# Designed miniproteins, single chains, continued (2): the designs that were tried, part 63

Each design is a single chain, and the fold is of that chain. pLDDT is the mean over its residues in the fold that is shown.

## One batch from the design tools (miniprotein)

Design m6179
Fold by ESMFold2-Fast:
Structure m6179 (fold): chain A 117 residues (1-117)
Amino acid sequence: LEELEKEVEKLREELLKAGFEKDLEEMSELAREKRKKLGPSEEGIVEARSEALIELGKKIGEEALELAKKIAEKYREALELHKAGELDKEKEEELAKELLELEKEFYEKVLEALKEK
């Protein structure tokens, strides 16, 4: 987990250095705007973040879009498990690892597309 978190953080730093700061800001702003419409609930936060990632994926390409959809699916899965009281520490750690692996692949695809454009 900690190693994956460091790898994702390094990719984010590379994205900022490559001039992707504006796109990351636009994604954050879109998530904030969608959250205002969906409300401050856990469901609203998850859906706002999911929709923002999917929109970013659409801008980057098909592979990034598929990864964004998988991340969104895992966010929704985690929320349902939490609501059901089934999200124990082991399942939380497993989902966190899966999410970090997907986020790593997503940011790698974003960085690759940015360098090619």
Scores: mean pLDDT 73

Design m6180
Fold by ESMFold2-Fast:
Parts: structure tokens; sequence; C-alpha cells
Structure m6180 (fold): chain A 77 residues (1-77)
């Protein structure tokens, strides 16, 4: 699915490594919500809570792709 591919690419581009990226995809396949995936990625990146909450705000207003783009920018800051 498009969501599964977005999660895979985001995990790879953020440098989370194959084990964490595969765990995120397994979570998605097991029924994890977009919010749960975004929170899990933020935690894996050790982002401050303020950045995770901003990503959730973006998710709710603009969708998963936009939230993952925001996390990617923060991962490389």
Amino acid sequence: SRRRELIRRAGEEMGLGPAITDALIAGYDSGATDEEIVRAMGAALDLPESDVEEAIRILKQHGLEAALEFLLEKAHA
C-alpha cells in the first residue's frame, strides 16, 4: 500500500536502520494507526515531545506524508 511504502521510505531516509524500519512496517501491518507510527518514529529519533506533537498536528491537518516529511527534516537538523 502507499502508506506502507511511505513508512518504509521515511524510515530509510531518517536513518533508523532496517530493524526499526521493519518493526514499524510490522506495526502498520498489525493495525497501528498513522499517529502511532508517527509517535514511534519520533521516539526512535529521540526527538523532543514538542517536535512529536507538531508532527501529530501536521498528520491531522495534512496527512501522513506531510508528517513524515516534517520528521525527516528534524532527523537531519
Scores: mean pLDDT 85

Design m6181
Fold by ESMFold2-Fast:
Structure m6181 (fold): chain A 87 residues (1-87)
Amino acid sequence: SAIDQQARALIAEFRARAEELKERAEKVTTQEEMDEVLDEAEKLLIDTNGRLRELEQQGQLSPELVQEYQSLVDEFIDFLAQKREEL
């Protein structure tokens, strides 16, 4: 469906931005730098969640896409939490 196509594009955009933030997190050496990455991660999650909710209001999303997104979010959050603990 057109909604699933838009959701796939949004999830791909999230994945790309999350990978960029993960790469930055691996290179940070201070708590201040990590806090900047976490602030950007929070904004990315708020934006992506809002846009996905808007798509869900327009029609039914594939359950597989919802599960893929949740798995990406969980992995992303766990990665950033682990990197913060390594500082």
Scores: mean pLDDT 88

Design m6182
Fold by ESMFold2-Fast:
Structure m6182 (fold): chain A 89 residues (1-89)
Amino acid sequence: SEEEERLLEEGRKEQKELLEELRKKVAAMSDDEIKQIITDVVDRLIKKAGVSAAEQAEIRAALADVQANLTEGQALAALYAKKLLDKEE
């Protein structure tokens, strides 16, 4: 529908603006600062989610791999997740 097409276009603009803001923040930060944010975000998500010890071990193993092979997409995702978590507090 025309309304659906309009909402999708508006959503794309908002997403683009948010991504540009987050990219500027990532560019201003060191890898160590980004890794610390990823660690803090993961710890906060584990505390909020009812995850088993086995699931926590899998998450921590995945975190170690992310820390070793950090990508821009992972850094952007972590900063976005931090923004959402901070808004809840």
Scores: mean pLDDT 76

Design m6183
Fold by ESMFold2-Fast:
Structure m6183 (fold): chain A 72 residues (1-72)
Amino acid sequence: SSEEAVRAATEEARRLSGPAVAEAVRRAGLEAIERGDSAEQVLQAMAAAARAAGASDRAVRAAVTAGQEALR
């Protein structure tokens, strides 16, 4: 589910980039779900939030990958 994707991406972001990036990812993901966005759009919103909060390209990719795996 998209909610599980938000959880997985948030925890990976916390692990690699810390709590501020994790909260930005969580908020963006939940807001995208509330808007009725697709799972792909939820992942894109979380990636954009991680980048805006200062996460490295590697950390952004890791968070997105964790979210994608949670959708399976």
Scores: mean pLDDT 89

Design m6184
Fold by ESMFold2-Fast:
Structure m6184 (fold): chain A 73 residues (1-73)
Amino acid sequence: LEYAKKAEETYQEARKLIAEKGIDAVLERARELAKEGRIDDALNYLSAAAGVARSRRDYASMDKALKLAREII
């Protein structure tokens, strides 16, 4: 339950960032979080970015998010 609430909050933040600055801004934020050792937060941002890209049928951005997630793990 706590993990689901945190993931939802991160998802909403990522959606807001995408609306204001685009998907690439979320990918950059995820890279920063990963460098800080905040892997779970980085992966949550990337999951949100991939989800939004998929809903927009922007498969190129979705692929970028999934590739970055694989590199972080």
Scores: mean pLDDT 77

Design m6185
Fold by ESMFold2-Fast:
Structure m6185 (fold): chain A 112 residues (1-112)
Amino acid sequence: NPEEEKERKELLEEVKELVKFLIELGLLDEAFDLMSKYNLPEDKEIDELIQKAAKENSKTVLTLEIAKEQLKALEKKLKELKERNAHPEILEEVEKRIETLKKLIKTLEENK
């Protein structure tokens, strides 16, 4: 079905852009989960971003402050995606990650 293949291709391109955003934000596990879920093909740009993020993240401890900045960036990204009428699945993936990060922040605040 050519129309279904076109819609799938457009969705995968939006997934790829979200994966890049998550990697740059330091959310490598979240990016890997998304890549696995959508069975993204190998991409040199994504591989280079992962290597750069892994090198940078090896020196950082996840703090409450870092988690709050990641949440702020995800909430901003969700607004931008809604404004451009991104695929509903992409909006759902961002909203799930926002919810996960809010739960993490709450846990970090309760154990402070």
Scores: mean pLDDT 81

Design m6186
Fold by ESMFold2-Fast:
Structure m6186 (fold): chain A 79 residues (1-79)
Amino acid sequence: ELVKAIQVGAKQAGYDIDPQAIKAGLGIIAGGETAIDKINNDGYVQVNYQGKFITIPVKGKTVDQIVADTAEAIKAQAG
């Protein structure tokens, strides 16, 4: 449950991200996975948080790694 992992990671970093914003970010990846576009085929989730686009790598990651990487990315990109 990728949406839950990202939401938990965001909360650990002190940010409360709307699950609908995370689902919208997953839609961007789904479009990239269907296209021959290598830029979107790196397995990223992009989440728009208050006008900031937070990029989280998910390719080859476990749920626990996604939680940790989300917290790290939010601290680096939003704080």
Scores: mean pLDDT 64

Design m6187
Fold by ESMFold2-Fast:
Structure m6187 (fold): chain A 99 residues (1-99)
Amino acid sequence: NPLIEEAANMSIDELLEKIAELDGDEELVKEIRELINSDDEKKRAQAVNTLLQLSEQALKEGKLELAIYYEALYLKLLGYSPEEIARRLTGLLRNYENK
C-alpha cells in the first residue's frame, strides 16, 4: 500500500502537515506539536495517548487516510522504525477492512 509506505517514512513534521491538511484543525495540530516538543515526559505521553484516540476516532468515522497518519505519528513517537511502522499500519488497515 503506497499510502502506508509514505506515512511510515515521513518525519514527525511531515505527518503533522498531512494531518492538518486532511483534518483542517490547525489549533489541534499546534497543541499536539507543543506536547511532542515538550521536555516533560508526561506531556509527550499525553501526545501519544491523544494520537491513539484520534486515530481510533478517524477509523470509526471512515477517515482511513487521516487514521493512518495519526497512527504513523503515534508509532514514530514510540520509537518504532519505518519498517515496523509499515507492518503495524498494514495490520491496522487489515483490521479496518475485516471488522
Scores: mean pLDDT 83

Design m6188
Fold by ESMFold2-Fast:
Structure m6188 (fold): chain A 74 residues (1-74)
Amino acid sequence: SEKIKKLQEEIDRALKEAGEHLQRAAYYEALAGKSSPEDGEKYNKIAAEHREKAEELLEKARELGQQMDALEAA
């Protein structure tokens, strides 16, 4: 099914991008722990932005997965 294939490609893309954001968040969190308090706050803010983006992408993947399951069940 062309629709199922496109949904799977969108899910895979969202999951990959979420994983990249989570890796960047972990990097900045680790960097914050080794930095001055002022720099640490800056890095923690960047990490939080990456985590928020990852959560949005994971939610998108979940919604797309539900759409794919509904199409396969029909």
Scores: mean pLDDT 89

Design m6189
Fold by ESMFold2-Fast:
Structure m6189 (fold): chain A 61 residues (1-61)
Amino acid sequence: APSEAQQQRAGDIIADTVAAWAAAGRTPSGAELRAAVLARARTEPDGAAIVAWVEEVFELA
């Protein structure tokens, strides 16, 4: 299971992505938001664990 730090990092990536798109005046679809967040998560040092948690969060939303 992802650590608390990995879960927090995933949450930060989601929040940062949403904030950036809102600042750009863009209204994303859920699929577009998920794709952008997953692309960012894959670049993290713990990318595999963070990606797994991001996918779990989007499945529950």
Scores: mean pLDDT 76

Design m6190
Fold by ESMFold2-Fast:
Structure m6190 (fold): chain A 74 residues (1-74)
Amino acid sequence: GPSPAQQRLLDLMDQVISETTDPAQRQQLQALRDELLAALAAGDRERARAVFQRIINLLESLGYDIDEVHGYVE
């Protein structure tokens, strides 16, 4: 399963998705979350890292404070 740090990012993603009112943006966030989970399940570290970085960049662009998740990229 996900590490505690990865689970915390997933929990943050779930919160952001629940707060999103734009259906297209909500779908994009859900797709990225699903891509991260699929990469983690497959053990694909390179893909997981790339998707994780895309999630961080998207959350920053939406104005979320992600200081607590910056250290989760390995």
Scores: mean pLDDT 75

Design m6191
Fold by ESMFold2-Fast:
Structure m6191 (fold): chain A 93 residues (1-93)
Amino acid sequence: SKAIEFGEKIITELMKLIDKLDKEKQDKVREWLNEIGDIVQEIIKKIANNELEEALALLSELSGEPAPDVSKMTPEEIVEKLIEILKKKIEEL
């Protein structure tokens, strides 16, 4: 399943970052990931179903930044953008 593949890629990349954090920051990241888990899962499902405009709209909501032009984005590029946003948010915690 594309959704499983994208989810595993996201988890792998986030775990690399999280493993470098101290215990207090790891706990904050776990709480934050629990809070946003539903929106992240929905974004992954939309990407996997090739519902890219809807995926980018949710990603815009998550990031607080305008949605990029869907006609220029592949599913894989949207997954990379999601990973970048999540890493940035984790570093800001």
Scores: mean pLDDT 82

Design m6192
Fold by ESMFold2-Fast:
Structure m6192 (fold): chain A 58 residues (1-58)
Amino acid sequence: SLIGQIKALLAQAPLTVAEIEAALGTSVTGVLNTLVTAGLVTASTVDGQTKYELSPAA
């Protein structure tokens, strides 16, 4: 599933939306927003860009 693929990518390194979309070949903005709202993914600012990573909590 897209969620599983996003989690697998983010387990390797924090990524931007553009990097995730390039890796998966599909739009992930809506899914990422859902994962952030669910507390499964966190967004942080690195060098003026928003990067996403897996939440260290459950």
Scores: mean pLDDT 79

Design m6193
Fold by ESMFold2-Fast:
Structure m6193 (fold): chain A 66 residues (1-66)
Amino acid sequence: GAAERQALIRELRADPSLPPREALEAAIARMEAKLQTLSGVARLVGERELARAREILARAEEEGLV
């Protein structure tokens, strides 16, 4: 629900001084950069985390939270 997504947005914020959307986009960009340095199981885990972060952003947009 909306409350759960708001909690996840707070957890994914790279910089708490930024608006929630911008902070979440910054966190996603950092995850993407990190994936370029990873391989094997670590990369698979990172790809799953990135996919979840992107889904949280997309669903938050759909619910009008960002």
Scores: mean pLDDT 74

Design m6194
Fold by ESMFold2-Fast:
Structure m6194 (fold): chain A 74 residues (1-74)
Amino acid sequence: GVEEFLKRLEEILEKAKESVENPLPEEEIKKLKEEFDELVELGRRTLPPSWWPFLEEKRKEFEKLIEESKKKKE
């Protein structure tokens, strides 16, 4: 249930954090973004509205990490 959702969310964010130190190929970044977007959409559809601020914070964290990762690729 929720535990599996949160575990997957943590794993994706951890991969995004690792990509800041070790930039991933563009294809891997795209896959990571798609997986994250799908998971957040699933969360918004399945979790109570009280979880939405949490999901929004995680979305902001993910976006920031991806932006930092892209800057280091150059």
Scores: mean pLDDT 79

Design m6195
Fold by ESMFold2-Fast:
Structure m6195 (fold): chain A 78 residues (1-78)
Amino acid sequence: MEQERQREILQKHNDELTKIGREQAIKKYGEEEVAKLLKLGEEDPYKGAQIESEMKALGFRGKLQEELDARKAQEAAE
């Protein structure tokens, strides 16, 4: 009841991180390897949970990299 608004915000945040993580994984490993990982996750639920966790971690790192790049662009002084 009281936490429903926070739950919706967290859900949107999780969806965004997963999307960014997928894009980062494709950039780093290529579409072919990412497709193989997703298939492995479908066959093995334990590996599926691990892959989802890693995708969210990549999304978080991607967000941090964008923030760092924006700061460097602003602070690149000349």
Scores: mean pLDDT 70

Design m6196
Fold by ESMFold2-Fast:
Structure m6196 (fold): chain A 65 residues (1-65)
Amino acid sequence: DIDKVAEEVAKLVAEGATPEEIAQKLRDAGLSEGTARVVAKALVDLKLTPEQAKEVVRNALEFER
């Protein structure tokens, strides 16, 4: 599940999705509203590669517990 979410979010970032759209996908995966928004903004603002975006999402989902 975490790997699938990371892959889906990386695709959204590569396609130029908005921070709001990315945050919704992260919330659906179990991140809190605040964390999802912060991560989504970072993914868009830092212009990360798909590989970097996957790592950020995986780390956020793993250590938010």
Scores: mean pLDDT 78

Design m6197
Fold by ESMFold2-Fast:
Structure m6197 (fold): chain A 85 residues (1-85)
Amino acid sequence: VEAKKEELIKKLEELAKLADEMDEPELAETARKIAEILRKSEFSEEELEKIDKLVKEAALALNEKDYELALEKLEEALRLAEEAA
């Protein structure tokens, strides 16, 4: 569980860095907010898996330069993280 949480936080930080490089500050900010919530709170394995799936979908959308879809997926992940925290 701890390792999965740390991996997800690292993935979110990398996603935020990529978003900054692509001049998408709202995407970067949303990813960092999720990472902050994950650092401050405890989550079940199932909750982490649901958030991880959305983060992976957001990363895929960002690679395809679908910024609206990437933001939508990150906002959904943020909502789940806030609800679970």
Scores: mean pLDDT 82

Design m6198
Fold by ESMFold2-Fast:
Structure m6198 (fold): chain A 77 residues (1-77)
Amino acid sequence: MSKEELEAEILLALTLAALSAAGEPELARRAHRVLERLIEAGRYEEARRLAKEVIRRATAGDFEAARRVIDEAEERL
């Protein structure tokens, strides 16, 4: 893996852990799908930024904002 790819994979894992710990398993599955598609497409910087924003919203308890961030990323795929 490149360093950029590895960082994206780590942030993907952290995003899933954060959403699962928050009791949002369906949102975690959606985040996984979007982040995995970005990583597969070589869009590592976008994947890292998306993961960080989702973690930020989830840790603030703002799951509606986390869903919107994921929805916007799906439109960019």
Scores: mean pLDDT 84

Design m6199
Fold by ESMFold2-Fast:
Structure m6199 (fold): chain A 92 residues (1-92)
Amino acid sequence: MEEKAAQIARELLRLFDEADPNPTSERAARAVAHALLIIGIGLENATKALETFEQGVEEVRRKLAEGASPEEIWRLVDEYAEKAGKAANEEI
């Protein structure tokens, strides 16, 4: 779980950098918070929550290929983080 969580967190941060290479301090802090949440989910072995984030990363990757705005990417990640957090709370 930890290795998979680390891979998902790194990919999410890479996608954020691709979508918004010069983020505001607030957005940068949120990106770090999302990465830490993914790692925490991995440490708790919350499999369904981790799968939710994995799906989110796939959707973000697709939306970036379609030319989605940075604002849409940030919103989409926030939505998946909320879903994953809820799933983790139900598993733990």
Scores: mean pLDDT 78

Design m6200
Fold by ESMFold2-Fast:
Structure m6200 (fold): chain A 77 residues (1-77)
Amino acid sequence: MDDLIQSIKQGTADELEELSKTLDPKDKQKLLQAAQDVKNSKSAQQVVDSLLKASKDVPSVKDRLTKMADQIRAFAS
């Protein structure tokens, strides 16, 4: 299921990069770092952990990042 994990990582990173375009430079940098952390994740749980960390660092997108984390959890169970 490495293919499935890669699809989750790519889709999640792409969405974080797209969200970063709507933010100020400081928050944009934080989401781009989160996208990089997602790309470097070895498991669905690490992707979830990266999203939850980013949601604390960038409160303006917290609800969206939390929804993404919940979707990945549902997919990984």
Scores: mean pLDDT 82

Design m6201
Fold by ESMFold2-Fast:
Structure m6201 (fold): chain A 81 residues (1-81)
Amino acid sequence: SSMDEQIEEIREKIGEEAKKILEELLENHASDDVMQEAMERFSELTKEAVEKIREGEPYEKVKEYVEKKIKEIREWAKKQM
């Protein structure tokens, strides 16, 4: 279904950004606590995005929300380096 395709796309998008930010944190010698918090933030974002899609929010609005939250996580991560 189109909903299942949207869920797969948003999960992949968040996963790719999570991998990149976690690798950057590791390269900058981030603590285990910081790495764990980063993973938890991306896990929660994935859950929220999937729930929004399943609740019938317009996909464009979910993508905008995800982009905003990824930017916030990235900005938080930079302050941890």
Scores: mean pLDDT 89

Design m6202
Fold by ESMFold2-Fast:
Structure m6202 (fold): chain A 64 residues (1-64)
Amino acid sequence: GSLTPEQQALEEAYLPLIKATKAAMDAGLAGSSITVEVDGRTVTLTFEKDANGNVLVAGATWEA
């Protein structure tokens, strides 16, 4: 399905971090994680490489 405008805005905020993580994964780093703040809440994203070499979000942990 298509993303809502709110989801698109969140993805835009995450894109620089995803790109930086992809560069780290391309350099042979696995299990990278990035922490960001969204609407006064902290979220920690974990990233992994799929079988095609694409970086994907493997998990997300929200702080209260």
Scores: mean pLDDT 63

Design m6203
Fold by ESMFold2-Fast:
Parts: sequence; structure tokens; C-alpha cells
Structure m6203 (fold): chain A 85 residues (1-85)
Amino acid sequence: MEEIKKAIEELKKLGEEVKKETDQDKLLEISQRALEIAEKFPNNKEVIDLAQQVIMTALRKTTDKDKILTLIGLSLRLIGLELDS
């Protein structure tokens, strides 16, 4: 349970970081980190929802086509984790 609480707090911090970030490579790094955390706790809806919010925020701030496609791929992987749970 402590591990889930730490994951939630880390995802909340990533959510604040992604809102302030303007570098698209950094937006990808933040989004990849959010997915890595969610992959450790695929059965926790709050973790999945927070990770999805991080990735969607990054997607809204990204204009590069290849980076947009990568972020969509990360979002789809995250949805897959919830569906397989």
C-alpha cells in the first residue's frame, strides 16, 4: 500500500511538471515515466487515471507529428493495461 501512495504522489508531481514543461522531448520523457509507474500498478484505477492525465497533457502541448504518434502509443498501452486487468 505504501508503494501505491508513493506512485500516486510521483504521478501528481509529474502532472505539475508536464503542465510547466515546453520542451517536447522532455514532455515525452515525463510521459514515458508516467507509463512506467502505471505498469507497476496496472490494477489501480487512480494510478492509471493520473498517468493518463500526464500523457494527455503532454499530447496537448506537442506539435511534432512523430512525437504525437509516440504519445498516442503510450496512451494506448496505458488503456491496454486497464483492459487486461
Scores: mean pLDDT 84

Design m6204
Fold by ESMFold2-Fast:
Structure m6204 (fold): chain A 91 residues (1-91)
Amino acid sequence: SELEELKRRLEEQKKIAREVAEKLRKIGDAIQKVIEAEKYLKKGKEEGDKKYLEKAIEKYKEAKELVEELSKKFTEYVEEKIKEAEKLLEE
């Protein structure tokens, strides 16, 4: 049936759209966590307070978990920022 075929194609397109929307939502959540982490990193650097550096690392790790399977470039950026904050924490 032509109508059954059309319905099947529409449901397939809806599934793809939902999967794309979920990936974009996770990326958005990760960006928000990076913004929070950047604020903590800046505060840790300016005030010399290791607690803010620890909070920055926690937020970057949360962002990494969200994008690890979705964006290699974003994951690499977050890993570099974690290393930067950990290096400052060791000083």
Scores: mean pLDDT 86

Design m6205
Fold by ESMFold2-Fast:
Structure m6205 (fold): chain A 60 residues (1-60)
Amino acid sequence: KLSPGEKGLLLGEKGLELFRKGKEEEGVKLVKEGLKLMGKEVSEEDILTGLKGALEVDES
């Protein structure tokens, strides 16, 4: 069984994948739920900014 922290990390990863596919609203919501499970309170605006920043940092 997954701990709340592990479940939060999985939701964050799924949210980032959805955001990369252009499903921004669903991606932000999943990341927000994941952060809440990990005991963090972050605004949707801050999450959106973080996800945009992550997309700008590519590996190639």
Scores: mean pLDDT 76

Design m6206
Fold by ESMFold2-Fast:
Structure m6206 (fold): chain A 73 residues (1-73)
Amino acid sequence: EEKAIKSFKENVGKGIESHVEARYGKKVELSEEDRKKLTEELLEIAKGNLENITSEDLEKLDEEALKIHEERL
């Protein structure tokens, strides 16, 4: 696995929680399975090229993470 992609996977999982907190003012805690799923969805968009990922894609993941958290409350 390319080091850049591996680093991105690790940082995206943590970044999603941070972005949701910054954007919506809500602290969310995602399970490892949820973080992995959301990260894999974003990497599928990237197709090995991180330049394919848009801010809109990141916003969509933030919204999905928030919904996952709220549905568990």
Scores: mean pLDDT 68

Design m6207
Fold by ESMFold2-Fast:
Structure m6207 (fold): chain A 60 residues (1-60)
Amino acid sequence: LTPQQQQLLRQYRSNQISYDALNSSADSYLKQGNQDSSDRSRQLSDISRQRAQDYQQQLQ
């Protein structure tokens, strides 16, 4: 892998971690009855997922 591809791979992994963390936070907020915070965390999770997919496409 080139240095640029290694950087893209790191960004890909970072966004995957964010996706998982934000979904876990959303589930926790739902258990607390905090729908607004849950919805916000889901939106951020979706953005991280899209960014991960974009970086994956750039790697191939």
Scores: mean pLDDT 83

Design m6208
Fold by ESMFold2-Fast:
Order: structure tokens, then sequence, then C-alpha cells
Structure m6208 (fold): chain A 85 residues (1-85)
């Protein structure tokens, strides 16, 4: 159901934020890829684009707080689109 997918996304988003905070990029990517498997191809593409942007932000030396905020905003957008079916 949509409700079960939203609960799974919330769980995975918390894990992704923890991994990002701890500097574990590979763990964060793994959690976000698992999240992508719950989504339509269009919403998965949005998440894949966000991953590429976050990688660029980190490579450019953006503050961790800015990357964390970007991830939170992306997850919120994905959840909104999923609720619209």
Amino acid sequence: SVEERLERIDHLSVKAQIALRDGDWDAMVAHLREMGALLSPENKALLDQALAEMKAMIAEGKPLEEVQSYLSKTVSEVKKKLKEE
C-alpha cells in the first residue's frame, strides 16, 4: 500500500540522514537506492538526480548542514508525489 511505502521511506530517510551525518556516503547511497526501489520510475529519477547533486555538493566542499537540508527537501518532495499516487 501507499501507507506501507511511506512508512518504509520514513525509516530509510532517517537511516540516510544518520549515515550522511556520520560521513558514511556509501551507507547513505545504499539507503536511498533502497528507497528508490519503492518508487515509480519518474520519482526514482528525481531521487537519482538528487544523489548526483549531493555528490557534487560534497565534492565542492558544501557544508554538511546544506547537504542534509537538500536531502530532507528531496525526501519531502518524493513523499508528496507518492501520496498523489
Scores: mean pLDDT 85

Design m6209
Fold by ESMFold2-Fast:
Order: sequence, then C-alpha cells, then structure tokens
Structure m6209 (fold): chain A 80 residues (1-80)
Amino acid sequence: SKEEIIKRLEEIKKEALELAEELEKKGDLETAEVFRHAVEVIDKVIELAPNMSLEELEEKLKELEEGFKELKEYAKKVLE
C-alpha cells in the first residue's frame, strides 16, 4: 500500500538524518551534505505521494533504497 511505502520512506529519512549528524560530528561535512540532500529528495517524494500511482511510488522507493544502501556503505567506512 502507499501508506507502507511512505512509512518506509520516513524510516530511510530518519536514518539518513542520524547519519548526517554523526558525519558532521566527525567533521565529514561533504558526506553529511549528501545525506541531507537525500532527506530533501525523500521529503519531496512523500509530499507528492498522494498524487502518484502505487507503481510510481514502488519505483521511487526502490531507487531511494538502492542509493541509500550505497551511501550507508560509504558512511560506515568514514564513521568506523
């Protein structure tokens, strides 16, 4: 359902914000900015979600999950 996809987007957003804050604490402002931009993109998708089809939302979630996975792998190297 759209509600389940929106919930997943909110979860990704929360994790991205937490990682941005941790990266800022480590002094990696460039990587932190990438996560903050990801949050902005997620916010726009959530805002537009009521006007999107379920299929469009599923595609957007897949794209965002793939991109977020790559960003998390990079951040893990910086934070550890």
Scores: mean pLDDT 84

Design m6210
Fold by ESMFold2-Fast:
Structure m6210 (fold): chain A 108 residues (1-108)
Amino acid sequence: SPEEELEILEGRGVAALEEALELLARLSEEKGPQTITVKYDKNTDKEMLKKAIEEIQKVTKLSFTLEEVDSVPYRIESEPGTIYLSAYESYEEMLFALVYGSIKVLLS
């Protein structure tokens, strides 16, 4: 099931990025067009975030609304329709966080 696939991806992190993108693409096709809210703090690399969103939009029907907030949780939290982002050490880590959060939104 998609929920079982997501649990496996959680343990693998960025090493599972390609598989996470494939799962997200399948779920996006099934669910149709959706809008996800991305809440990010001042420590977020905005160019990296824009690039990650563009990469996801190449394989999904997802739209993203971006909102700057004063603080975000230390961990990616599954909130209905919302993904929280901050600073990441690499582009791949941010992309994985955004993909993983998007999968959780689509499964909720």
Scores: mean pLDDT 81

Design m6211
Fold by ESMFold2-Fast:
Structure m6211 (fold): chain A 63 residues (1-63)
Amino acid sequence: GPTYTIEITKKPAVDVTTGKIYEPGTVLKLENVSVTSHGEITGVDVATGNRILIGSDGVKILS
């Protein structure tokens, strides 16, 4: 599927596998992007292969 470059803008994102926190201002490349039943954005970080969870209103799509 397509890869999206996103910026975290409000709440920190979390790596579901490691618990690593990505603060606002972090830019990530995500694939397999979808929206959860709670309105969270999720995708697979191309750099780590791990799933990232982001709040619904906390992301800017760059490409």
Scores: mean pLDDT 83

Design m6212
Fold by ESMFold2-Fast:
Structure m6212 (fold): chain A 83 residues (1-83)
Amino acid sequence: SPAEQKLAELEAKIKVLNEDKSVPLKEKLQVFLDYGKALIDVGEYKKALVEFKVLELFAKNIPLEDLADEARKARETAKAKLE
């Protein structure tokens, strides 16, 4: 499905980003946010919750308030899907 293809693309991108230390942290965290959203789209709600929670904590440790807020909202969406 398109959602599964998007998830696979993001998983591959994350592997590359983990090997490339030159990528700005904000850009790397944005990819992780997209990954969490893709997990929701494929029904991996519990995994998405964990990813968004970790991302929110990382974003709060750097001055990336907008990214932290978006991660929090996405986490709330994933939690609602589990209920």
Scores: mean pLDDT 79

Design m6213
Fold by ESMFold2-Fast:
Structure m6213 (fold): chain A 89 residues (1-89)
Amino acid sequence: ATLPPLTPEQRQLAEEISKKFGIPVETALRLITEARAILKFLLDQGYSEEEAKEETRRFLRSRYPELSDEVIEAIVEAAVRLLERERRE
């Protein structure tokens, strides 16, 4: 599956993270998009929501060691919200 382009919700979440943690909006947006893709992949593989969130958090921390755990949690939460909207039954 292909990641969609920017949505208003995705942009709003990225702006909130940018303002709160002082990272560029484009960086926050990219991270949210990446986290969403990872979460979707893991859930499609049969991982539980908690396992998918933990693995996504670990991946982001490994890829972006400069990010605090608080930033990573905010990104993962934003990605979960976006994915839930897209996968709503």
Scores: mean pLDDT 77

